# Ledger of designs, part 103: designed miniproteins, single chains, continued (2)

Each design is a single chain, and the fold is of that chain. pLDDT is the mean over its residues in the fold that is shown.

## One batch from the design tools (miniprotein)

Design m7582
Fold by ESMFold2-Fast:
Structure m7582 (fold): chain A 67 residues (1-67)
Amino acid sequence: STEALQRLIEAAKAGDPVKAAEAARELMGRYPHLSPEAVAGLADLPTETRPAPSALGPFGQAVRDLL
């Protein structure tokens, strides 16, 4: 749902990887075709200033490690 994505964005802005991982798991429950890497990458977007990084940043990696 859009609420799970909003929670992921808010957790990322707050720098809270645990809350971001909770929202990421909810997103994967709704959209089972999403990989943990893809959802962790979404968590990096609010904190990254670079276009389309080829690897997860520190926050995205922390979220991925919790998934």
Scores: mean pLDDT 70

Design m7583
Fold by ESMFold2-Fast:
Structure m7583 (fold): chain A 108 residues (1-108)
Amino acid sequence: TPEVIEELKKNESKRAEREAELMAQQQAARDFITNEANTKGIESAQAALDDRKEGRVAQLKKKREEAEQLTPNERDLMLGEVSREEAIFAAEVAAMEQALADYKAKLQ
């Protein structure tokens, strides 16, 4: 039981660190779009958001294509990682879209 408790504490700490890191990444993305809107206007912020979406989709597509050259086991692991990165990016995009919508609402 003490060894099981140690393992659970280590896993909880790692999960908390990863969650904090992801929250920081989402906040940085929101701040970027808010600053772009504030300094260059809403149209520029929308363009910056669209550019980030396009660039990340291209990067993830490249990783999927690279996975096709791997062994079946390595491919499954890489595709699993790409799927996790896609989920993280989807949350980041949602955060950026919300930040831009909030900015527009404050101008009203």
Scores: mean pLDDT 84

Design m7584
Fold by ESMFold2-Fast:
Structure m7584 (fold): chain A 98 residues (1-98)
Amino acid sequence: AEKLFELANEIEKLAKPTDMAHWGAIAALTIPAAINLVFGEEDVELQKTAIETAIDLLNQLPVKSEKEQKILETLQKMYDLIKNENLTVDEAYEKIKE
């Protein structure tokens, strides 16, 4: 759960807070992390859906800045690691984080 909050914070740092797609992506990542925190269980499918939703929302931006492209690249790399290597969200984030 903590890594989804950390990722949402990175979106806030790197992206423009005035774009609705950015706030939608932050919400998509934060809501499942909050559910996990309250109910005390790691739902891998819920977390995977959160990342997919964030990617879809950011892809709806008609023009992407360099910062938005970097965020999308990070989210897409995480999604691929989760899907193809059967990693948890936390494991995928650690593998990408420098």
Scores: mean pLDDT 65

Design m7585
Fold by ESMFold2-Fast:
Structure m7585 (fold): chain A 57 residues (1-57)
Amino acid sequence: SLVEEARRIAEEEGVTVAVDKNGKFVVVYDGQIYEADSVEEARELAREFRKKREEEL
């Protein structure tokens, strides 16, 4: 399911990822919500935000 895919991305990348009521992936970073049109886009966004967090640490 899309919800399970979002959960896996969130666990793998350490970034909040969910599916909204419209079936869109959403990635949360620094209090902002970003929509993704596909599981691939959600994974790419989460990966980029993980890299940004690593730069802060």
Scores: mean pLDDT 81

Design m7586
Fold by ESMFold2-Fast:
Structure m7586 (fold): chain A 84 residues (1-84)
Amino acid sequence: MAEEALEALEKAIEALREGNREEAIEHLEKALRAIEEMGPGEHLEFARALVEGALAGLRDGSMTEEEAIALLERAREAVREAGE
């Protein structure tokens, strides 16, 4: 579960670094589902909010790839903390 969320987040970050927003959005949707399947928790709720924010900003064009990557790195740390 945590491994699936972390893998999806890493793939989204890689896609953003390559400038591929469409691929990043696909991976973020997978990451969001994986985080939801992990259940409730402060760190998981924080990670969900960050992923949802990145998804919204990337979809409406209000967020740069660099800004989205910063949010997703924070989401990765939150998922790691929840998995400990």
Scores: mean pLDDT 84

Design m7587
Fold by ESMFold2-Fast:
Structure m7587 (fold): chain A 80 residues (1-80)
Amino acid sequence: DELKKKVEEMREKFEKMMAEELERYADNPELVALLEETEAEFKKLVDKFLAGEISEEELKEGLRKLQEELGERYAEVLAK
């Protein structure tokens, strides 16, 4: 359950970071939409783990894929 506490803390930190990014890039609707989609997917993964529906390995895999997708799409939007 120490892992559950760390995941809850990670969720709070991620939510704060996303709120700051949404405010920073408010003039870029493509990036705002990407950030909102990413936040929703992150919350789904974390909520499933906290509910005991997925394993730690599944959570880590999901978060890694989400971070890779965000990184690629974020770089693509910023390159324009």
Scores: mean pLDDT 78

Design m7588
Fold by ESMFold2-Fast:
Structure m7588 (fold): chain A 61 residues (1-61)
Amino acid sequence: EVSYMVLHSAEEAEELLALEKQGSRYTTVSITPTSETYKIEHPAPQEVRDAAREKLKELLE
């Protein structure tokens, strides 16, 4: 079963994927944009995603 990560901007999605690739052995397959959200196919485990989100918040100030 594929888990989905929901983000509200393309910039957040791109930075999150970059941080996941740098900080973990897990790779997301793709980002699927929608009008409201971005779904990341085959995302990293929740722990890695949470760490990447914290890093993203630091980058956003």
Scores: mean pLDDT 54

Design m7589
Fold by ESMFold2-Fast:
Structure m7589 (fold): chain A 76 residues (1-76)
Amino acid sequence: SREELQERLEELRKRWEALLPAIEKAFPELAEQFRKQIEGQLKQIEKLIEEGKLEEAQEYLDKLEADLDGLEALLA
Protein backbone atom coordinates (compact mmCIF):
# COMPACT_ATOMS: atom_id res chain seq x y z
CA SER A 1 0.00 0.00 0.00
CA ARG A 2 0.93 3.69 -0.21
CA GLU A 3 1.27 3.82 3.58
CA GLU A 4 3.63 0.79 3.60
CA LEU A 5 5.79 2.39 0.88
CA GLN A 6 5.93 5.67 2.86
CA GLU A 7 7.04 3.73 5.97
CA ARG A 8 9.73 1.91 3.94
CA LEU A 9 10.94 5.23 2.48
CA GLU A 10 11.30 6.70 6.00
CA GLU A 11 13.23 3.60 7.16
CA LEU A 12 15.67 3.97 4.22
CA ARG A 13 15.97 7.73 4.88
CA LYS A 14 16.94 6.96 8.50
CA ARG A 15 19.49 4.36 7.31
CA TRP A 16 21.06 6.99 5.03
CA GLU A 17 21.15 9.62 7.81
CA ALA A 18 22.91 7.09 10.08
CA LEU A 19 25.44 6.18 7.33
CA LEU A 20 26.29 9.72 6.21
CA PRO A 21 28.78 10.58 9.03
CA ALA A 22 30.69 7.32 8.38
CA ILE A 23 30.76 8.02 4.61
CA GLU A 24 32.02 11.57 5.25
CA LYS A 25 34.80 10.20 7.48
CA ALA A 26 35.86 7.26 5.26
CA PHE A 27 35.37 8.88 1.81
CA PRO A 28 35.39 12.69 2.25
CA GLU A 29 36.02 13.31 -1.48
CA LEU A 30 33.08 11.07 -2.52
CA ALA A 31 30.62 12.02 0.25
CA GLU A 32 28.99 14.82 -1.77
CA GLN A 33 28.47 12.53 -4.80
CA PHE A 34 26.88 9.83 -2.61
CA ARG A 35 24.70 12.47 -0.92
CA LYS A 36 23.44 13.79 -4.28
CA GLN A 37 22.71 10.26 -5.54
CA ILE A 38 20.92 9.01 -2.42
CA GLU A 39 19.01 12.23 -1.70
CA GLY A 40 18.00 12.39 -5.38
CA GLN A 41 16.63 8.85 -5.15
CA LEU A 42 14.75 9.68 -1.93
CA LYS A 43 13.09 12.73 -3.57
CA GLN A 44 12.18 10.72 -6.69
CA ILE A 45 10.57 7.94 -4.63
CA GLU A 46 8.65 10.48 -2.52
CA LYS A 47 7.27 12.04 -5.73
CA LEU A 48 6.30 8.63 -7.17
CA ILE A 49 4.40 7.76 -3.97
CA GLU A 50 2.65 11.17 -4.01
CA GLU A 51 1.66 10.60 -7.68
CA GLY A 52 0.27 7.12 -6.86
CA LYS A 53 2.90 5.34 -9.02
CA LEU A 54 3.23 2.65 -6.38
CA GLU A 55 4.75 -0.15 -8.51
CA GLU A 56 7.45 2.22 -9.82
CA ALA A 57 8.03 3.54 -6.27
CA GLN A 58 8.54 -0.06 -5.05
CA GLU A 59 11.14 -0.71 -7.79
CA TYR A 60 13.05 2.46 -6.84
CA LEU A 61 12.83 1.56 -3.12
CA ASP A 62 14.37 -1.84 -3.94
CA LYS A 63 17.16 -0.06 -5.87
CA LEU A 64 17.79 2.42 -3.03
CA GLU A 65 17.91 -0.40 -0.44
CA ALA A 66 20.50 -2.24 -2.58
CA ASP A 67 22.55 0.98 -2.92
CA LEU A 68 22.49 1.50 0.87
CA ASP A 69 23.47 -2.15 1.42
CA GLY A 70 26.40 -1.54 -0.94
CA LEU A 71 27.50 1.56 0.99
CA GLU A 72 27.33 -0.36 4.28
CA ALA A 73 29.46 -3.14 2.75
CA LEU A 74 31.96 -0.54 1.48
CA LEU A 75 32.37 0.75 5.07
CA ALA A 76 33.00 -2.74 6.49
Scores: mean pLDDT 87

Design m7590
Fold by ESMFold2-Fast:
Structure m7590 (fold): chain A 87 residues (1-87)
Amino acid sequence: KAEEAIKYAEKGIESARKGDLETAAENVRKAASLLGDLGHYETAIRALALVLTALVEYDMGNKERAQETLIRAAELVKKAAEEILKK
């Protein structure tokens, strides 16, 4: 399950780098949901808040800022999931 969260977070980063921010947001939401299922609600909520922020930035025409915010959200989830795998 933590490995699945990492996989979705990595897909989110790749999609964001390609400029596919909608697919990136979907993958980050899935990764955050999996992290929440593992009891890491604080990090999951923070990541979801960043996804919402990125979508607002995208709607406002700030695509580059939205991309950066989505990558940060995905990296936050990936790091948390990697720490779970170490425990």
Scores: mean pLDDT 82

Design m7591
Fold by ESMFold2-Fast:
Structure m7591 (fold): chain A 65 residues (1-65)
Amino acid sequence: MEEEELLKKIERARKEFEEAMKRLKETPSSDHQGILRAIGEQLRAIGDLFEAGIKLGKLELGEAP
């Protein structure tokens, strides 16, 4: 059941995004490495959400053949 797997990926990516947002808020402005890491984690989570969303959309529209 690929749809179930995609929904789990979306849920996981959403949680990772929220976690990265929290880390960014807790990171001191002087910790440039921590800020960059948190931003990188947010971007990765957004990428995962986008990828899973595209795959889920393809399932809703039916396959391409």
Scores: mean pLDDT 75

Design m7592
Fold by ESMFold2-Fast:
Structure m7592 (fold): chain A 89 residues (1-89)
Amino acid sequence: SAIAEQAGAQGVAGAKAADAAKTAEKQVGGALAAMGAGLTAGLAARRGEVSKEDALKAGEAIRKAGEAQKSPIARLGGEAGYKLAEGFA
């Protein structure tokens, strides 16, 4: 498993600080990605590229993905993504 070996090779000693930083970056990045995805879905529906119903389903999936994260910022990003999909659709 190249990925598991590469994670192990980064060293257990130095890895914990790097993993904490990566986790924080992923949580913030995930929130921004959720907002961007929701906006994109809503705008696509507004342009007639997808149905309003499909944009709302995408927004609901984004919200649920945010709720699945153990991070208040990811939850807020998911909720904002849903509202952007609904508001622009």
Scores: mean pLDDT 69

Design m7593
Fold by ESMFold2-Fast:
Structure m7593 (fold): chain A 97 residues (1-97)
Amino acid sequence: MKMELEIEVSAALALMAVAIGDIETALRAARRAVELAEEAGRVTEDTVEAVAAVLEGLGLEEEARETRRRVLEAIARGDYEKALEIAREALERGERA
């Protein structure tokens, strides 16, 4: 779908921003990817990777690992609502750190 491409672009931007140390841009891009995924009613591995990378960039490596695990488990069960909730909560924690 059209929204899937926009999610992938936002996730890719978050990953690139983390790679260059621009955590503020990475947080905004990852948040955009999650918001678009919520609107689409689905979440992909790219969205999970973007969220986890941002948390790692913030020094929250254990939180990133746990978030990746929980989101992928929810996706495996077809529970996209729970997967998106976990991803969103993780980003909110990162923003507060």
Scores: mean pLDDT 80

Design m7594
Fold by ESMFold2-Fast:
Structure m7594 (fold): chain A 110 residues (1-110)
Amino acid sequence: SMEAVQALIDEIVKTVGLWLEGEISSEEFAKRVIDLVVRIAELLRDDPEAAVAALRTAAGRTVLIATMYNNYKLAELVQELFLTAAEGIRAGLSIEELRKKMEEVAKKML
């Protein structure tokens, strides 16, 4: 449902804020964001363009938060993560392949 997707986007935004404020580790942040993105992809598996739109919304909100903290490097890395996920979804990657590609991108944040 779109309500469930919106809740997952809100959780991604909250998770980014927690990491920027030092409340969670980089490893925990990466794990939580990947799990949330995979859940969006799974909920919207029959509508990949809706999944991509949801990820673009999450990326845009993340950039706003990162800008408030003057953390442009984080904004770039998170945008790369969401872009990689969107491209994987459009390419019809399995959930396992999508998770693997996102984990490789997340390694750049550590």
Scores: mean pLDDT 84

Design m7595
Fold by ESMFold2-Fast:
Structure m7595 (fold): chain A 62 residues (1-62)
Amino acid sequence: SDEEAEKLLEELERLGVLAVIQGNEEAKQAAIDAIKEFEEQRKKGIFDPEKARKVIEELKKL
């Protein structure tokens, strides 16, 4: 759903901000890349919330 996709993008944006505050360049770049990928997937109608959650979980480990 659009609401679910928006919520996941918001979570990813928060992780990106946290990475900037912490000076974690790798996590910051990963968050930027993931946001671009999620937006592209949404535009193409292939966005999968479960796959997106997995990406976010991996990002949190950085």
Scores: mean pLDDT 84

Design m7596
Fold by ESMFold2-Fast:
Structure m7596 (fold): chain A 62 residues (1-62)
Amino acid sequence: FSEEEKAAALAKVAEAIRTEGLAPGLDLSSLAANKKLFDAAGLDEAEAKAAREALVARRRGE
């Protein structure tokens, strides 16, 4: 995925977190938590995959 695609997917996830009132620091690395949040954010399969890869990279500091 391009950096632009990852950034767009993360922006949608961040907006869903804010609108759903989720606490900062919620562990989004779990697949189940990610799926519910990505569905709420309206991500398609490609966007959800890009968001997951971006979150993993953020965790590793990459």
Scores: mean pLDDT 65

Design m7597
Fold by ESMFold2-Fast:
Structure m7597 (fold): chain A 70 residues (1-70)
Amino acid sequence: SAAEEEELKRWLGNAIEATEKTKEPTVLLTGLHDLLKVYPDNELLREAYRLAREGRLEEALELLKKAYES
């Protein structure tokens, strides 16, 4: 639904901001893991999760910003 899409977008924005500010991957990894249960075929979320898990936070954030801006 549109409400669920807006809530996801709001969460992504908050997670991006928190991760950039703290440099801590925990919130991002936990949130992406949970979102992948809802959107298991979302390739941007899968790739962002993989990059974040590998410690490539800047690249993960760039993908998520692209998704958030869309």
Scores: mean pLDDT 77

Design m7598
Fold by ESMFold2-Fast:
Structure m7598 (fold): chain A 58 residues (1-58)
Amino acid sequence: KVLARAVADYVGTEPMGLTIKKGDVVEVYQELEDGLVGARNLETGKEGLIPAKYLEEL
C-alpha cells in the first residue's frame, strides 16, 4: 500500500480519469504504462487513473 499526496490540481477529463485537488491524499494500488497510476482519492472516495507526476509519495 502506497500513500501519495497531490502536488497540483488535476481534472480527469479522460475515460476513467481521477480528479484531484492539490493536497489530497491518495492510495496508489496499481502502476500502469505511460506513467499512469490507478489510485483512490481518500478525500472523495473516488477511484481512477492519474499521471504519477501529479503525486508525491508519503
Scores: mean pLDDT 79

Design m7599
Fold by ESMFold2-Fast:
Structure m7599 (fold): chain A 76 residues (1-76)
Amino acid sequence: GPSVEELFEAGRAAFYAGDYEAAVAHFRAALAQAPLDHPLLEETVLLLGMALAALNRPDEAQAVGRAFRAARPDLL
C-alpha cells in the first residue's frame, strides 16, 4: 500500500484543492500507519484538524487533537 509520506502528500494535494473530505481520508490513513515518532505526525494531525474544521466537524477536530496530546504529551 502507499507509504505514510505518499498518503501525507495526497492529503496535502486534496487540502489545497479544497477537497477536505479526501484530505481527511488520506490523513487518517497516514496516521493509521505512522509510528508515534514519525516526523510527519504532528503536521498530519494539524492539517487533519484544519480539514475537519473546514467541513464543520469541530468535535472530530477536537477529538483528534486530544488523542494526539494524550499519545504525545512531550510535544505540549
Scores: mean pLDDT 84

Design m7600
Fold by ESMFold2-Fast:
Structure m7600 (fold): chain A 73 residues (1-73)
Amino acid sequence: GASPAQVAAHLERSTGIRLDPAASGEEIGRQVEAQGGGRTLGGGAEAAARGNPRHPDPGVTAAAGMLMRDLGA
């Protein structure tokens, strides 16, 4: 798995919000879900309004999920 610092850096790039790399995996996972990871169609629609991703890069989302499970579990 990856370190909390790697997950925090990933979220900073994705959301523009600086996170503490010493934060727990639970906290990091909560932040990702708040930023749209756990949101339904409403979150997707807002993401589309902010910018339409040409290539959604599902590997990035999957990696973030695995990292948070590895850190949070």
Scores: mean pLDDT 50

Design m7601
Fold by ESMFold2-Fast:
Structure m7601 (fold): chain A 98 residues (1-98)
Amino acid sequence: MERLRRLREELERLAREAEKLGDRETAATARAAVELADRAIAGELSAEEVVSLGAALVIRAAANANTAETEEHRRLAERVAALTRELTDAAVAALEAA
């Protein structure tokens, strides 16, 4: 559970950073990942739902990185994708342990 909470906090930080850079799509993707973490922590999602929703968010973050105009925007989107993958794995592990 602690790893899942830490990943959520880091994604919230990245969402705020994206907003400061004017990257609305990356900010929205990071906030959706935070919502996924909150729902997983609350026990509102099955492992299969976490995998499906997490995969969709990783694809979205990767698309944001591929369309980024600057290195800074690209790095941010790539970090959101990486943390969303870690979040999905952590959430699945937590659900399987319950």
Scores: mean pLDDT 84

Design m7602
Fold by ESMFold2-Fast:
Structure m7602 (fold): chain A 59 residues (1-59)
Amino acid sequence: MKKTYAYAVLRRVDGRWEVLAVGQVEAESEEEAKKKVAEELRAKGVDLSGAEIVVTQVP
């Protein structure tokens, strides 16, 4: 059964955390959610080098 995950994509720039993207995604697991977010952002031309993808299941 698919679950809804909230995500945030963060990058550390000049000693500060920068938010690159936030949103929601549907996936079977946290790992799949991270994969889908990475694939979607790369398809849009977003460079994920040095970026961290954080996902949390929403109620």
Scores: mean pLDDT 79

Design m7603
Fold by ESMFold2-Fast:
Structure m7603 (fold): chain A 80 residues (1-80)
Amino acid sequence: MEEVREKALDYLAEKFGLTKEQIEELIERAEKRPPDQMTPLERIALAVKRLIEQGASEEAVLKTIDEMAEALKNAKPLSG
């Protein structure tokens, strides 16, 4: 359980160019905010935490991070 959380936080930090401590801060802020006031990254961090708490496999968590990170990248620079 702690192993999955540690690897998920490390992977999330690497994907977004943040530290593990910054990811934990994002989760803390996301839990205190209404959904309509969350940043996309706060939503991703909270979703990952919920998956880990539900006992999702390491593979499922990492795959979700990849899919959400890719969606965020596609939304960001060049919609025309």
Scores: mean pLDDT 75

Design m7604
Fold by ESMFold2-Fast:
Structure m7604 (fold): chain A 57 residues (1-57)
Amino acid sequence: SLEEKKRRYAQLLKDHRDNPLSNEEIGEKLGISPATVRRLGRDIGKNPTPYLSIFQP
């Protein structure tokens, strides 16, 4: 689902915080296009509340 992919995206960002992945690399890991990765990041940025526990330091 889109929600599952958003959570996986957030988890990948957290897990690779010290060595950030490109949108291309994230797309390959999630099985989506880099354009869709950009969309997921934008959507999470607009409403980060459900993902704050993943992103918090």
Scores: mean pLDDT 74

Design m7605
Fold by ESMFold2-Fast:
Structure m7605 (fold): chain A 111 residues (1-111)
Amino acid sequence: KELTEEELKNGTYKPKSVLEGLIKIVEFLASKIGEDGFTAALNTLDEPVAVHEDDYSTEALLRVIKLIKALLLHHPELAPLVIPQLEVLLKLEKDEKVKKAIKELIEEVSK
């Protein structure tokens, strides 16, 4: 099911996994930005992003984080809506590389 803006703002969404939570943030951002804006953000990435909810690899998590960063750098007005949920994912994650990537994303988009 889609994340609501209220659940994102309050960090109350309970994902099944960190990857699911990241994918739900991407879906929410895509719904706000629209197709043209989403495509423009994707075109700033060096490689295409293809991720499945069942791909729990560190590489898959890092690819989704990179996409969220690109989207939020193009649409900084949406950052306050997703930061609380990113902080929830940071607390749930156990992989130090993924934790660092989420923390750096939060720090960069909070400016």
Scores: mean pLDDT 72

Design m7606
Fold by ESMFold2-Fast:
Structure m7606 (fold): chain A 82 residues (1-82)
Amino acid sequence: SLLEEMKALISEVGELAGEGKVDEELLERAIELGQQLAKEDPELAQELADLLRKSAEEAKELGDYLTAEVLQRIADAIEESL
């Protein structure tokens, strides 16, 4: 499903960011799928954006600022498409 593909990409993007790396192609793909989800299921997209914002805040508390930044970028892109 679109949601499962997004979860896999978000997990990979977050793991790489935790290692100090940004894969711009994977990040852009996650953003594109998030925007597609916002068009197809806006309620589920809002729930995902809320979860990503919470995960970004938790990453900040752990000192994982890059992980927080990439998760926030995905959440912002989803909400801008709602």
Scores: mean pLDDT 85

Design m7607
Fold by ESMFold2-Fast:
Structure m7607 (fold): chain A 62 residues (1-62)
Amino acid sequence: SPEDGLLDNLVRNVRHIAETEGVEAAQEVMDAYVDTLRRRGYPQEFIDRLRARGLEILESHK
C-alpha cells in the first residue's frame, strides 16, 4: 500500500542515519517524522507502527 511504502522509506532513512550519524541523530530524525505525520493528520496506528520499528532500530544501536 502507499502507506506501507512510506513507512518502509521512513524506517530505512532512520536506520541509515543511525548507521552513519549515530543513535542520537536518528532519534531526532524519528521525532521530526512523528511530528510531521501528526501535523499532516496521519492515523495514530501509522505513527505507532513507525515508532515501534524506529525503536527497534535505535535499541540495536545503543
Scores: mean pLDDT 86

Design m7608
Fold by ESMFold2-Fast:
Structure m7608 (fold): chain A 90 residues (1-90)
Amino acid sequence: YEEEKKKIKEEALKKAIEASRELAKKMLKEGKSYEEIVKETVEKSKKIVDDIILKHSLETGVGLSREEKEELYKEVEKAALEVVEEVWKE
């Protein structure tokens, strides 16, 4: 149970970071503003969290509590912001 929740969190963070970096680079190349890139990458990272939780819930019956989901949202938002800053400073 707890091990499955850990897998959800680790997979969500990894995929959110990866997707945020690719999206930020694409939007930067398209000439989007810093604010637009931040908004889109944060929204994308939260969507990935939802998708990963749903996948694991359907496969194993294990999900996250509302509090655990909110904590994970904060973690992916912070990670996405750090990724956007790295890409922007290129």
Scores: mean pLDDT 83

Design m7609
Fold by ESMFold2-Fast:
Structure m7609 (fold): chain A 91 residues (1-91)
Amino acid sequence: LTPRELQILRILAASPTAVSLADIAKTLGVSQSTVSRHARRLEARGLIQFKKGKALVSVHLDPERLAEALAAGRIDLEAMRAIRLIEEAVK
């Protein structure tokens, strides 16, 4: 995970609703194309999803708990993927 991908994930985890790529780009001070590229990588990892042209953290993760864990440095991306897969398997 790059620092930029981590920043995007933190922004999305702090919001319970979908955030546009343009709003993320404005918050980070980068181009929307840069945000889109990193967001697609996060989507490919199953950490975020796109809904009506906006990005949000996967519904299988608690956004508030995720934001706290990321701020504390207690969560690894591979651990997050494992948690999501376990949640889906329980259904």
Scores: mean pLDDT 66

Design m7610
Fold by ESMFold2-Fast:
Structure m7610 (fold): chain A 100 residues (1-100)
Amino acid sequence: SILARVAELVARGLEEESPEIEREEAELVELGARDEEVRLVLEAVKEIGLRYMKQGKEEELIRFLRELAERLRRDPSALSEELREALERARKRREELLAR
């Protein structure tokens, strides 16, 4: 699941800096430029991340993303309510932009 990969990579990037993580992040951003589904996933994870970071909850964000990645590896359909709502908002924003 692309969601599991994004969640795990973002959690790792918050905990450590490495050339391997930076390369994988760049690859996902490039995929998001070419693939609408990947872009929506990246936008949803970014929205959740910014919300947690603005509240000073970086450790809670890391735990949330790791638990989400593990859950999605076991069951690809097991989206959290927060992630599902963020994906719906990302989709609506894209539809509004295309309608202009």
Scores: mean pLDDT 73

Design m7611
Fold by ESMFold2-Fast:
Order: sequence, then structure tokens, then C-alpha cells
Structure m7611 (fold): chain A 65 residues (1-65)
Amino acid sequence: SKIEEAIENEIKKETDPKVKHKLDALLDTSKESGGEKALENGLKSGLATETDPEVKAALEKILKE
């Protein structure tokens, strides 16, 4: 999916292991049945609850790309 590709690309560009770990957790959601909708919902929920500005910026970039 395009969202999965966007997350994977962001992981490859990211150097902060903390941000990479958070993005990898989102990709884990996409491996479940119907993962595309679940991944999108997880991304939006993550953005709403995330307190780390670097992680939030990465999630926002993925969503807006």
C-alpha cells in the first residue's frame, strides 16, 4: 500500500532509532488482515497521542505526502 511504502521510506531516511521504532510498530499493524484501513487509523491515532516532536513530525510528513 502507499501508506506502507511511505512509512518504509521514512524509516530508511530516519537516523533516530526512537523514531524508527515507532514507525516499525505502525508497519506491524499493516501485516494484519485489512491492514490498510487499520494502518491509516493507527497513523491518525498516533499523531493525536504522540508527544515526541520528532516522531510526530515524521508521522505528519507521511500523512501529508
Scores: mean pLDDT 73

Design m7612
Fold by ESMFold2-Fast:
Structure m7612 (fold): chain A 55 residues (1-55)
Amino acid sequence: SEKTEKARKLLEDALQRISDVDRLGEATGNKVEAEKRKQEINDDLQAGLAKLHAE
């Protein structure tokens, strides 16, 4: 249950960050920067989920 709540929090935070990146990307037109930031968010999420799974 605690691990599930932490995983949900990580997913919600990642989705919010992706939403913010998409809005900024539309405003600036810089697709390369947007894709780089989305990759960083995905890498952070995967690392966080892997850490929870290992515990």
Scores: mean pLDDT 83

Design m7613
Fold by ESMFold2-Fast:
Structure m7613 (fold): chain A 100 residues (1-100)
Amino acid sequence: ALPEVPDLSGKSHQEQLEALAAFLRELAAWERSQGTPEGRALATVLDVLAAELERAVAERVSEQEAKELLGRIRATLRALAAQTTDPAVRALLERLVEAL
């Protein structure tokens, strides 16, 4: 089954970075498990985004920097959803963007 979009309500922007990174890693692993070239390509992009979020968490960025990074990642995820051919994955990414 597709990973479920995390509940980000009540979380600080710093806590949202951690939750989002974990979710993107889970989605990347699911995409790789599908065994498609398209899934592998999407998984690679998701892993890059997760690594950026994980770096910000490790560097203990400020709440403001976390908010700004989430805004940039949200824009990237919206663009990725528009490029995604799998309607279930597109809907999942659109729900994730709405939750951010």
Scores: mean pLDDT 88

Design m7614
Fold by ESMFold2-Fast:
Structure m7614 (fold): chain A 92 residues (1-92)
Amino acid sequence: SAAERAAIEAGARAVGELVLLATGDEEAARRVEELLRAAGLAALAGDEAAAEAHAEAAYEVVREALGARGEEVPETREELLEKLGELRKEAL
């Protein structure tokens, strides 16, 4: 539905913004937003394999951006998002 697509785009944008504010890496932020949008749209289309591949690629970009800054790189996706939130709060 249009509402589901809007939610996917908003969610991808929100994570991209977290990456930008946490790392200052505009290219990583754009790539994460693009990949998470693709993951959400693939999931909506019923392509679970493509959704997982895009999601993993997005979190790999996050791991690389954190590592490039000398930050601790958490193992799980949930902990990666928590780390981005903490760094965003520290940057404020």
Scores: mean pLDDT 86

Design m7615
Fold by ESMFold2-Fast:
Structure m7615 (fold): chain A 97 residues (1-97)
Amino acid sequence: MPSREEMIAALRRAAEFLRKLAEWAKSKGKDELAEKLEELARYYEELARKLEAGEISPEEAVEELEKEKLETEKEIAEELGKLVETDPELRALVESL
């Protein structure tokens, strides 16, 4: 059962991974993709901060994540899915999860 502490840790790990992807995107000249990845990382860190401060419940954080998965992550996932077939560095990053 995910505790508040476990959820905070998971969100921060996700933010770190997204920042690594953003660095990769910048290294390939994909500045637009890098900005989207950085924005998503900031969103996850803000959720972690709100959880740590007691501003939201774990249940509310799950609801926010579900909403973002449908609206924000779909575009990023579609673009990354296309690129992973042609970029071995990106494939290695995804496989390291």
Scores: mean pLDDT 74

Design m7616
Fold by ESMFold2-Fast:
Structure m7616 (fold): chain A 76 residues (1-76)
Amino acid sequence: GAMAPTASQLEALAKAEQDAKQLVELYKAGKVSREEVERALATIRGLADLARQQGLTELADRLYALAEEFEAAIEA
């Protein structure tokens, strides 16, 4: 990619991955609404698009992968 992600960006990604996993668990437990998980999914996709625009290809790819995993998990 044109740019490598910073340590702060990788740390933020790791936190986003953990937060997404927790949100899926809360959704499956009936503690959060479908609308809340859909808003979180839209946020992850928006961050991926922004990273791609900034040339952060590795970060964008990881965020898109997270979005796909999150969407698959909420549909299961």
Scores: mean pLDDT 80

Design m7617
Fold by ESMFold2-Fast:
Structure m7617 (fold): chain A 76 residues (1-76)
Amino acid sequence: MLSVEEMRKRLKELMKKAKDPSKEMVILFTTAALTIAGIEFDERYNPDTPAERLAAERARAEALIDEIEAMLKAAQ
């Protein structure tokens, strides 16, 4: 399971590889960034957030990053 910093680093790396990204790609990048920000917000400000919910949100963020990577490879 990736840390928030590792997910952000991977997302930045994918954004650099996406020269002239499509509208759909920009939406996916934005959605991934917001999902990661939501995890960080809950960890910092909502300490009572169930661990299962945080784990599900992390899995969703990782799945979005993997989808972006697959879409980028398909565009090459």
Scores: mean pLDDT 79

